Designed miniproteins, single chains, continued (3). Designs and how they scored, part 40

Each design is a single chain, and the fold is of that chain. pLDDT is the mean over its residues in the fold that is shown.

## One batch from the design tools (miniprotein)

Design m9463
Fold by ESMFold2-Fast:
Structure m9463 (fold): chain A 57 residues (1-57)
Amino acid sequence: PDTPLFRRLLETAALLTGEAAKLVAARKAGDEKAAAEYEERVRRLQEELDRLEAELA
């Protein structure tokens, strides 16, 4: 269904993909500080995605 909750899930998934790509790039560059920052953002977005999926189920 096209609900605000479903749209938020799709938006959160897109943000997670973007932050995960930045994490991979930071790790390849050896930027440990940037990698730690992006890893935290990825974790938060994954938790949000899990919550949204639970609400839709």
Scores: mean pLDDT 83

Design m9464
Fold by ESMFold2-Fast:
Structure m9464 (fold): chain A 80 residues (1-80)
Amino acid sequence: SMQDKINQVKLQFDQIAGDQIMQVLQGKMTIDQAKEKIREETKKLIDEKISDPKVAEQMMKEFDKSLDQMAQQLKELQQS
C-alpha cells in the first residue's frame, strides 16, 4: 500500500540520518555535508517509492524540516 511505502521511506530516512550523524560526531564529515547527503538519498527514495507527487512533495517538506532541526541540534552539541 501507499502507507507501507511511506513508512518504509520514513524508516530508511531515520537509518540514513543516524549513520550520517554518527560520522559528524566522529569528525568524519561536516554538518552541511551530512545534511546534503541525507537530503539526496531521501529524495532518491521518495522518487523511487512514492508515485503520488503530492505525497512526495509533502514528505520532502517534512524531511527537510526534520533535517533543519537535526542540524541545529548537532551544532548545539558541537558547542558543548
Scores: mean pLDDT 85

Design m9465
Fold by ESMFold2-Fast:
Structure m9465 (fold): chain A 119 residues (1-119)
Amino acid sequence: MLEVKESGGGTVAEGGSQTLTSQVSGEGLIGAAWFAEPPGGGGREVASISASGKHVGFAKEVEGRATISYDAAKKTATLALSDLRREDTATYYGVAFGLGSDGKTPVISFGEGTVLTVT
């Protein structure tokens, strides 16, 4: 089963930087992502990366301000956000994508979330 454990978050001043880290492990892992849910709703995927680390994607709102990396040896997906805006205030969830124990059934796992507040 895919496992996600998050760290990071906190309160950061506008214009600052914050790094969010997710331990993403388990058999059948294909990729990882970060999903942000603002206090008013309207959650979105902000960044994604393949388990190989070679394919990455970013939401338009964070493009140029975000980097994502995955360390396969440490099984760690890291989202670094810079030039933070008040609109970046959200609960950030680590996400793991993969295949189940049969090697065929798609599975998705979410962490419990970490809160980033930009003041």
Scores: mean pLDDT 80

Design m9466
Fold by ESMFold2-Fast:
Structure m9466 (fold): chain A 73 residues (1-73)
Amino acid sequence: SKDKDLIKEHLDSFNIEYTDAFVDKLVEFTKEKKIPLDELLMRIGMNIDEIKKLGKLTVDNFDKFLEILSTPK
């Protein structure tokens, strides 16, 4: 999907490693929760250092990834 392509391009731009399964789960999550894609991409960009501490993004660290994005600044 276009959403999947945009998420991959955004993660690649920050040299973040991921699995296809992670991105598929993230796309499904954003559609289920009706999260705007632009807000998701912005929050990823704001939390690069914390996200990189997780290492490669997989379904196993998906919940921790979401916690990073949802933490108030």
Scores: mean pLDDT 84

Design m9467
Fold by ESMFold2-Fast:
Structure m9467 (fold): chain A 74 residues (1-74)
Amino acid sequence: SLAERAEEIAKKAIKEAKELVKQGKVDDAILVLDIALGIVRISLGVAKLIGDEETAERLEETIEKLEKEIEKLK
């Protein structure tokens, strides 16, 4: 499903960002998270357009999780 794919992308991006932070590559970590956030936001737009409230809610939760990870790195 769209929600499952977006959640998988977010998990992979967060894992990659954490490894980049360990290497001192904080700017690269932020970039990876920003790209993932963009993908999930587009997916949310699609879910809202087709009226899939359950998928939209899961995508909004995924967006909040990515935004919190980015905020920790500022």
Scores: mean pLDDT 87

Design m9468
Fold by ESMFold2-Fast:
Structure m9468 (fold): chain A 67 residues (1-67)
Amino acid sequence: ALLAKGKALKAAGKYAEAIAAYKQALELDPSNVEALANLGLAYANLGKAAEAEAALKKAAAIAAAQK
C-alpha cells in the first residue's frame, strides 16, 4: 500500500521518497486525511514550512468536516 510505504520511508528518514509515496496515495484518494497529515510532517522535516502548513491545514479542515 502506498500509504504504508510512505510511512515506512518517513520512519527511515527518507522524507523526499515518503513525499512521493504520499502524493501517489492522494492521487487515488485526495481526501485521505492520514496521507495529507503525513505529507505535511514529511515536508516539515525537510524544512519546507509553507508546503507543510498547507498540507496540515487541509488535513485538519477535512477531519473537521467529517464530524
Scores: mean pLDDT 81

Design m9469
Fold by ESMFold2-Fast:
Structure m9469 (fold): chain A 63 residues (1-63)
Amino acid sequence: MTLEEIAKKMVEEALKKYPGKKLEDIDITPLIRKYFGFGPDHPWMSKDGLETYDLFLKLYKEK
């Protein structure tokens, strides 16, 4: 699965769980932990994890 595919799945799950919510109104930490095992502020979060998180933010804003 590509980083883009993971980001798209995270967007779909966030939209399903928080319909009509803006990015700033949702807690994405559980999704980050689910897919990467770490919170976004964790020092061991991989470059791939950070890149996927950035893609998630961009894709979510486009919805």
Scores: mean pLDDT 69

Design m9470
Fold by ESMFold2-Fast:
Structure m9470 (fold): chain A 100 residues (1-100)
Amino acid sequence: SLDEKSLKAIDLLGEADKAMREGNYEEAVKKYEEAIKLDPSNIFALEGLAKAYEKLGDYDKAIETYRKIIERLQPVADTPFGRKLIEEYEKKLKELEEKK
């Protein structure tokens, strides 16, 4: 899975994670969106994007992004690991919906 697009997506994830640590949440959103555009299957980029939207108070976009993660996890929903992850994201969705 390490083609040129995947490598560029990994670099963008590193830049986005740095922006998150520095409190540059708008820049983090931009970098995560660029990473997702290059590799739409990267669940870590989607998780980063959702967390960046939470930090910006954009709960509608955070909720939409977490729902995309849950959709991506459907192929592993019957596994103990996948079920636990989906339950954690569903709990996060409920918490964010209460903040709107």
Scores: mean pLDDT 86

Design m9471
Fold by ESMFold2-Fast:
Structure m9471 (fold): chain A 60 residues (1-60)
Amino acid sequence: SDLDQGDNLVHVGDIYEKRGDYQMAGIAYQRASELYRRAGDFEKAEEMEKKSQEMFEKAK
């Protein structure tokens, strides 16, 4: 499901963040946000969008 795929992408993003790969972490969280929106989970979508933006700021 889109929810399960979103959860998997959050896990992938967490792994990249732990490695210090903030660019890839940001991309993973952004993709998770889109999947949560498709699933109708707007709260999780907004949370992942904010997390993605934080990662891209750290990648600068």
Scores: mean pLDDT 87

Design m9472
Fold by ESMFold2-Fast:
Structure m9472 (fold): chain A 68 residues (1-68)
Amino acid sequence: MVLSEEELLERLKELEERAREITDEAVLQQVQALLHQAREALSAGDLETAQRYLDEAEALIDAAFAAA
């Protein structure tokens, strides 16, 4: 499914908010790195790369919340 730039930006903001609740510093650093790369990809207009990084960040966030 192809997400628009607006949908990816909204998803990025949601994941940034969720990441703030992560207490594991190592996981937080990994998520922040992925979100940073997603922001750079969005700024470059590379929506496919941005979606990939957001998918990876979401998986780590979901795993952190499932363990909590």
Scores: mean pLDDT 80

Design m9473
Fold by ESMFold2-Fast:
Structure m9473 (fold): chain A 65 residues (1-65)
Amino acid sequence: SMMVEIQEKASKETVEKLREEVEEASRRARTAPSEEERLEIRLPTHQRVNKETNKRIDELEAKAK
């Protein structure tokens, strides 16, 4: 799970947006004809979402302090 500290600092809207992006990628993956194609869809999205979440929280922390 995400750290409690991240949840406290990040906006609820940001977290919900990222959850929607993950769900969207899952839906797209379900229409893919093979397991390999599903992974190609899901993995980049998960990596991007995690990177954006960490970056935004880090920037927010820097600005707040």
Scores: mean pLDDT 67

Design m9474
Fold by ESMFold2-Fast:
Structure m9474 (fold): chain A 60 residues (1-60)
Amino acid sequence: LSEILIKEMKNTPLEKRLEKIEELAKKYGLPEKRVELLKEEVESLERMKEAIDKLIEKRK
């Protein structure tokens, strides 16, 4: 299940990734508490991505 969510998140910006987590979690029957934790992880990844983007010079 986590693998499917990670793959979907890569295809969309953060805001859409959070929406996709809700959709996929409901589709595959994930508990609400787990969905909340996944959203928190995605927000954490966004902060890390900002640092990575600076290394790439935010070209794309």
Scores: mean pLDDT 67

Design m9475
Fold by ESMFold2-Fast:
Parts: C-alpha cells; sequence; structure tokens
Structure m9475 (fold): chain A 70 residues (1-70)
C-alpha cells in the first residue's frame, strides 16, 4: 500500500516536472517494491540521466538489475 502511494505521488510530481530526478528515483522505488523490476530499472536510469551523482539511484539500479538475473 505504501508502494502504491509512493507511485501515485511520484507520478503526480513527474506530470508537473519531468526533470525531477528525485521523483524518478521514488517511482523506481515504488515499482521495485511492487516487483516490477523492469520499470524500476527504467525509472532509476532516468533519475541517473538527470542526476548522475545520485548514489541512492545507482545502488537501487544495481539491486533491480540483480533481481532480473534471478
Amino acid sequence: QDALILLKVSEEILKENPNNAKAWNNRGKAYFKLEDYKKAIEDYQKALELDPNNEEAKKNLEKAQKKLEE
């Protein structure tokens, strides 16, 4: 349920500002909790395109990629 709230909030932020790296990372985190690892990866990659020094997004991307290898 918290993941669905995070998803909705991050989607609303991204609708207003698609350049918000934090919102992309948060939507990726929501998809990761929902076990949609492909969508999580896409969102983390977008966060890193906008903010290459986002350490949380980088670590989250690696975790999501590991899940797809399993």
Scores: mean pLDDT 86

Design m9476
Fold by ESMFold2-Fast:
Structure m9476 (fold): chain A 80 residues (1-80)
Amino acid sequence: SKEEILTKELGRLFKELNEILSQITDPAIRAHALRGFAEIAREVRKLVEDGMPEEEVRKHLDEGIAKLRADVAALRAQAA
């Protein structure tokens, strides 16, 4: 069901966010990660509501997480 896909994919996103946040103490970088998480969660929800297949939802989530990790890494490099 759409609810099962949402629960599964948002659960994965939450685990990834916790891993990212566990490595960051800078409040500005943490705020950026939280905003990125909220945007990915909103997009995933929209894709599921629009009837996107589970594999495509997973791909979009994985791409969003990869971009978020890259953005966080760039911000950490700029702060050093």
Scores: mean pLDDT 84

Design m9477
Fold by ESMFold2-Fast:
Structure m9477 (fold): chain A 59 residues (1-59)
Amino acid sequence: SLEEKYEKVRQELAETYAQLEAAKAAGAPQSEIDKLEAEFKKLGEEAEKLLKEILEKKA
């Protein structure tokens, strides 16, 4: 379902955020931080799209 996809993307967002925080704390190369930030942004956009579709289907 859309709700199941949304939940999975939310979990991936939390994992990516944790990796990004850890990379920043460890002083990882900027290229690696940029890659993680891009992935986090992509997952965030996916989550927003799924949430919009869920709300539109239940309106």
Scores: mean pLDDT 84

Design m9478
Fold by ESMFold2-Fast:
Structure m9478 (fold): chain A 59 residues (1-59)
Amino acid sequence: MSLQEKISRLIGEILRLIGEQLDLELALKRGEISAAEAAARLAELDARIAALMEELKKL
């Protein structure tokens, strides 16, 4: 797999996770999810995004 393909894949995953974060924040604002559940899921998404950003920095 080329370096360009790896970069594109990592950026794509990061953008997807950011989109999921925004969807969760909107669901919380609309009362569709509890504050505790939203906080836990947002923390999980933040950790995954941070890991992917570190992987991208190593390329």
Scores: mean pLDDT 84

Design m9480
Fold by ESMFold2-Fast:
Structure m9480 (fold): chain A 75 residues (1-75)
Amino acid sequence: LSPDLEAEILIALGRMYMALGDQLASKGDLEAAIEMYEKAIKLYEEAKKTTSNPELIAEAEENIERAREKIEELE
C-alpha cells in the first residue's frame, strides 16, 4: 500500500467507527458510543502519521475534532 492509500483506508475505517458511535449514542449506549469515537480518533491520528498529503491530514484533523466534540457531549 502507498502511504496515501493507507491513510485513505484509515480515514474510511475511522468514519465507519464514527457512524457506529452515532448509532450507539442514539440508542442511549453512551459508553459504547464513546469507545467507538475513541477508536475513530486513533485511526485518524494513525492516518496523520502515515501520510504527508496535506488534504488527507486536514481531513483527519477535521474528523478528530468532530469525534472529540461528540465525546464531550456524551461525558
Scores: mean pLDDT 88

Design m9481
Fold by ESMFold2-Fast:
Structure m9481 (fold): chain A 66 residues (1-66)
Amino acid sequence: KKIEIAQKLVELLRKHGASLGVATEVASIVLNEDDPEKAAERVAELLRKHGYSDEFAEEVREIVLS
């Protein structure tokens, strides 16, 4: 379910030191974007813009697609 994926991502991002704002924006993308591939791309792009590594962005992308 999208809610479970969003919760998992918020927890993961908070463990990596992400602000509540970044975590909630990622959750919003997952919950509001019906296309999982598009949601994954948007989340990865957001994380790269906030200075996260390409490796971490890909890990998060895989979780969105799970």
Scores: mean pLDDT 81

Design m9482
Fold by ESMFold2-Fast:
Structure m9482 (fold): chain A 89 residues (1-89)
Amino acid sequence: MEELLVEFIKALAERSKSREDIIRGTALVLDFVGLYLEAELLGDNELKERITKLAKEMVEAIQDGNDEKLEEVEHELARLSREIAARRR
């Protein structure tokens, strides 16, 4: 996760065109970190792997300037957040 977080920050710094892009990207980074910590508290290595995979896809989408893929990853992140919330009763 730590190495991936650094790559995420680099991608945002290099590819963001506006303050709004930086704010949006930063919020997404915080969401990924939060979900990863919740997965760790649940002891679920499969969830941690799913979150890491989505984070890698987001870094790739930012590097490629692929807004459609960014929207897809944001949607998947929201779904994953709901799944984790449901497991907490």
Scores: mean pLDDT 77

Design m9483
Fold by ESMFold2-Fast:
Structure m9483 (fold): chain A 56 residues (1-56)
Amino acid sequence: MSAEEQREQKLNEALALIAEEDWEGFEKLLEELRKEDPVTAEFAEGAREAYEELKK
């Protein structure tokens, strides 16, 4: 897969984990993203923050 395809796949995985509130899985994926693609890691963190805001 291209780097762009891998980034989109990992971001979609992060979004699924957020929707399921699987924070252990999310943190594991986020740790991998921070090492491989820190920009995508920031997007994943932002998505989690947006999800938490929706719970207010």
Scores: mean pLDDT 78

Design m9484
Fold by ESMFold2-Fast:
Structure m9484 (fold): chain A 55 residues (1-55)
Amino acid sequence: SSILEEIKKIFEEQSKETNEKQKKLMDSGASFEEVKQVSEEGTREAFERGLEIVK
């Protein structure tokens, strides 16, 4: 089944996007806490999308 492959891609793409956003924030002098929150939000969003597909 390709569902597992799609879920994996969602997490991989979200991780890449989160890293890009974090890099931009760090380059602009954002706080460590702001950078960390972007990672947390990205992970949560990927998890929610994954659950929607599995249902």
Scores: mean pLDDT 79

Design m9485
Fold by ESMFold2-Fast:
Structure m9485 (fold): chain A 68 residues (1-68)
Amino acid sequence: MDENFLGTVVEVDSESGIATVELVKPVKVGEKVLVGDALGEVIEVDGKYAKVKVPVGKAKVGDKVYRA
């Protein structure tokens, strides 16, 4: 489980369902990830941060992100 840990949610746009994740491991655009219990998709990567599209209301700041 620890080797699948990708990072932590630092910001959430509740209206769009986009979570900003501070990464501890690299990810690629189009990868599927688990944000808490919600399945999300990486839509953007900028250095140590990724934007992940998740269902609205499912992501929260402090949620741990894992490889799906």
Scores: mean pLDDT 81

Design m9486
Fold by ESMFold2-Fast:
Structure m9486 (fold): chain A 108 residues (1-108)
Amino acid sequence: GVPLSPEEAGRVRGLLGQARTLLAEAAEETGDPRVAELLAEVERLEEEFDRLVAAGELTRERALEILERVAALLDEAIELLADRPELVARLEGVRAQIEALRAELEAA
């Protein structure tokens, strides 16, 4: 596959970090064990991303797969937290940024 530029890789890593931070805040605020599980899954995706970068194996296709998986986790968090409109708005904001980056990476 085509390798990501360092700038593109930085953008993916930044969105993973934003998703992790927001889910960590949501887990602390709600005490919901499923939100904690979603946080752990995002942390595993960050570890996978960092391994791919270290190995020189971060391709566009691998980045798109990781972004798709994070988007699905955020969709689950939005549904789970539907009674918390402030958290939903923040989760939707990160999800929109992920979808925009996915579209850019698919078009390149």
Scores: mean pLDDT 89

Design m9488
Fold by ESMFold2-Fast:
Structure m9488 (fold): chain A 57 residues (1-57)
Amino acid sequence: MEVAEAVKDNTVDSPAVLSFKKGDKLKILKRYEDGNVVAENEEGRVGLVGESDLKLI
């Protein structure tokens, strides 16, 4: 199971984009070649995240 940590806050107010805070652990569900990933947070919300906002752990 691939897990990443957010390196910054993201407060985007969009239903397609996942909001998170620096230090949050996200489960990576799918990666795209354009640098976006589909991730799930600890609350079970799924959304798009920029790969540059994440660090693999």
Scores: mean pLDDT 76

Design m9489
Fold by ESMFold2-Fast:
Structure m9489 (fold): chain A 55 residues (1-55)
Amino acid sequence: SLEEYIARLSERTREILEEMKELQKALGLSQDDVRRLMLKRIAEAHEELKKEYEA
């Protein structure tokens, strides 16, 4: 269902945010670099979930 899809997307987004915080600490990334990387990771997760939902 769409609700399950949105719930999974929210869960993945939370995981990505935590991952980005750790990468920022480990690599000393700028806020702009973190933002770009986070947006890319969220877009990738969205496409992955779309494929799972359609399958």
Scores: mean pLDDT 78

Design m9490
Fold by ESMFold2-Fast:
Parts: sequence; structure tokens; C-alpha cells
Structure m9490 (fold): chain A 66 residues (1-66)
Amino acid sequence: MEEEERLRRLATEYEAVRLYQKGYSVDEIAELLGLSKEEVERIIKRYNGDVEKAQAELDKAIEELK
């Protein structure tokens, strides 16, 4: 379902931002999550590297499933 795909995408985006905040490079995050470097850079830019912002977006998606 599209809602499940959105949740999976947001969970992946949260994990990418979290790893970035822990000091992982864009290349390392791309390898760990099976994403391209460009995808990881877009994710980080979208959230301005803010893990709390990524968490809030994921939490909202989880709430929408209930």
C-alpha cells in the first residue's frame, strides 16, 4: 500500500539523518541503506540534517495509519 511505502520511506529518511548526525559520511550512509549518494544528500537537505524534524515526520505518518 502507498501508506506503507510512505512509512518505509520516512523511516529510511529518519535513519539517514540519524546516521549523519552520528558522524557517518554521505557515502557510508548510502552504502548502509542501499541508497545513492544523491538520494542521501537530498534527504539531508530536506530535513536540514535535523533528526528531530525527521522523527516528527515519521511519527505523523505512523499516526496517520491508525
Scores: mean pLDDT 80

Design m9491
Fold by ESMFold2-Fast:
Structure m9491 (fold): chain A 78 residues (1-78)
Amino acid sequence: MEDFEVEVELALAAMQLAIVKRNLEKGIVSEEDLKLLEDTLKRLQEIYERSTNPRVRAEAEQLIEEAKKLIEEVKKKL
């Protein structure tokens, strides 16, 4: 049950990052996109810290890196 919930959370985070990345590429980012990225980053960090599954940790780490890069880019546009 917990593993399934974590997989869903990781998939949702990946989708959210992809949406913001698309908005950034089109130059239509907003403060709501920044808040979404910050919330997504916090959730991914919680998953990384609590998970003992190496695959889940590796995926969360990759998404954390992407979220951090997107936050910096969005902040430059705002």
Scores: mean pLDDT 82

Design m9492
Fold by ESMFold2-Fast:
Structure m9492 (fold): chain A 67 residues (1-67)
Amino acid sequence: MKKLEEAKKKILKGIALRLRAIGLRFDAELGRKTGSLSEEEIERLLEEARRLEEEARKYFEEAEKLL
């Protein structure tokens, strides 16, 4: 079942990207509440999080097509 292993690998990559995105969103929120980050820095973190979320979505979509 090579397709199952390929799907699992894509799912794991998607999960990893999702976790990084969650971390960036948490850092942005914490930075906002503590005042430790500028608005520009918060925007960059949120933009990177959205990018990772889109990349994760592509991996999950590819995995679904393999199943």
Scores: mean pLDDT 85

Design m9493
Fold by ESMFold2-Fast:
Structure m9493 (fold): chain A 96 residues (1-96)
Amino acid sequence: GAELLVEALRLAEEAGDWESVAGLTLALAVVGLAERELSRGRLEAAAEAYRLAARIAERVARRLAESEDPRLQEAARLAREAARELREEAERLARA
């Protein structure tokens, strides 16, 4: 999840799409919060943070997909994959 967001962030930065850079940076910060909650054994809080990060990444992916720039189209694909993985992790934690 996080590695895909980092690559999407790099592509958005190369394209100069600062709004998407800000959104992807926020998604990564929320993933960091989820990992911190997980390390503290707070599974429900971690799951909620992963769901929030997935929603942010999916919103950014929709915006990126509207671009004609192939780099932003690839960033959209990566952000969408990250959102899927983050949702799956949240579901696993919610079942624990």
Scores: mean pLDDT 89

Design m9494
Fold by ESMFold2-Fast:
Structure m9494 (fold): chain A 55 residues (1-55)
Amino acid sequence: MSPEEAAAELEELAAASTDPKLKQGLLNAAAKVREVKDPALATTLVGMARRELAE
């Protein structure tokens, strides 16, 4: 997954979230992915977000 695709997915998950703390965490993760531009970090953060939302 590209860093831009991962950041976009994290931003979409943030927009769908009603929890302010989770929303801020997802936006921070998206910003970090855009800053670092590391595909491994991007994949990890999206995976963590998906797991957190599945609970």
Scores: mean pLDDT 79

Design m9495
Fold by ESMFold2-Fast:
Structure m9495 (fold): chain A 55 residues (1-55)
Amino acid sequence: MSKEALELAKKFAELGALYTRVLPSGEVIVVLSGDEELKKKAKEIQEEAERRKRK
């Protein structure tokens, strides 16, 4: 989980997230600016990462 969570955090940081935190459970908390488009892209990245975990 740590490796996948770290990879996800890197993707959000590259996307321009203001802050990214990885929880012990492997969940990633992301704080974005007010950009709606940026939030949409972040959601897509998260869903893709979750899909990869299930497969």
Scores: mean pLDDT 66

Design m9496
Fold by ESMFold2-Fast:
Structure m9496 (fold): chain A 67 residues (1-67)
Amino acid sequence: MKEHLEKAEEYKKKGDEAEAAGDREKAIEYYKLALNHLGRALQEKPDDKELQAKLAETAANLGKAKK
């Protein structure tokens, strides 16, 4: 789990940086990678409220980047 959470945090940060730079393609790519790792972490700890919130926030950021 810790590997997936660490990767998710790293990719979300990179997605946020790409979005700030106006690179929508890179932002979408990184947010998708973050969501993949968050989903795996949540499978290991399905009742983790912080993981659920982080996944929801990252999904919202992805939706914003895709517009």
Scores: mean pLDDT 80

Design m9497
Fold by ESMFold2-Fast:
Structure m9497 (fold): chain A 72 residues (1-72)
Amino acid sequence: SKAGELAVRFIRGELTPEQALEEAKKLGVWREFARILARAAAQFGYQPTEEELENPTVEFLERVRAALRPPG
């Protein structure tokens, strides 16, 4: 999906949090984008709230990226 592709690009550091959020809104997939990131981050110890999913912020995306970093 477009939301999934955007999530992967964001996690890989190809997009800043601001760029990723803007592209998700531009494509009309920002809710699905946030939910994909939240589900993935939850598996790695970050538990996003439903409120964060309804109003995703740059800080939320930064925390998600940190949680989803590949193991060293």
Scores: mean pLDDT 77

Design m9498
Fold by ESMFold2-Fast:
Structure m9498 (fold): chain A 100 residues (1-100)
Amino acid sequence: MEEALKAKEEAKRIEEEARRLRERGPEMSAAEQREAAAEAERLARELAAIAKRLNALAKEASEEDKPLYHEALDAAARAAATASQTAAELRELAAAQEAA
């Protein structure tokens, strides 16, 4: 149960971090956009590891705790999607600047 609550808060922090990188992206240099994309990719991998751990714990959880693990998994999935999208957009911005 505590693992699910902790993971949900971690996912929220990572999602906000990815959103900030995305918001700042257009103002960055191509090199900074590439570095930010790599950071967003690392965040996405971290969330994938969290989701794998939560999925294993959810299988062993009581019926009362399962909804909490499902909420944490949903939060991690949304954060991972945001981080992956942020990385893709930043790489596209960097490529566009380098091609110009």
Scores: mean pLDDT 84

Design m9499
Fold by ESMFold2-Fast:
Structure m9499 (fold): chain A 72 residues (1-72)
Amino acid sequence: ELEKLLDELGKLVRSMDPTDPLVQKLRRAITLLAEGYSLLKGKETYQLSDEEVERAKKLIEEGFKILEEVLA
């Protein structure tokens, strides 16, 4: 569940040293995931255009790619 993941990532970032360069990457990932989630939140599937779905998918995929690079 993406909302729960965003909450956990926020907690992780708050527990880290703010001067850690990984914090900047994690903040970028959180921003991308949150933007993708916001495009989908509160809408039924039939209310979403193909363009909105594709945009949300790309944002979420980019966010997860950054997380894989940081947390792997």
Scores: mean pLDDT 76

Design m9500
Fold by ESMFold2-Fast:
Structure m9500 (fold): chain A 58 residues (1-58)
Amino acid sequence: MEEYQKLLDELIELMKKYREAKANGDKEAVEQYKKEINKVSEKLTELARERRARLDAL
């Protein structure tokens, strides 16, 4: 849960920076944040699946 919350906070911060970069027309920053958002989202999905699998094993 601690790791999940940490990733959620990181995602929120990245989305704020993504919106700011998009508003400023900073295409390079937009692309960079988009990649980071995708990586964090993938990690969140992996943690959710791991948690589900362990719950089902009980």
Scores: mean pLDDT 79

Design m9501
Fold by ESMFold2-Fast:
Structure m9501 (fold): chain A 88 residues (1-88)
Amino acid sequence: SASEEFRKRWREVWNAILDAALARSNPSTSEEEKQAAQAALDEKLPDMEKLFTALEMILAGRPVAEISRESGLPRPEISALRREFERS
């Protein structure tokens, strides 16, 4: 479902952030491991920007069509994310 695709995308972004943070916080982590973790995070940065743009616009009460256009995320994923906020 669109909700599952959104959760998967968010989880992938979160895991990349966590992996990079863990690599940086441990002085015994190899330079190669740090570079690999940073490269994985850099690869996910466009998805992070899309998610933050979508979240800001959802909180501002913007319509799904506008959020999809500005964030680049599919409308079904935006609708699923907005429903999660309505449930909380």
Scores: mean pLDDT 78

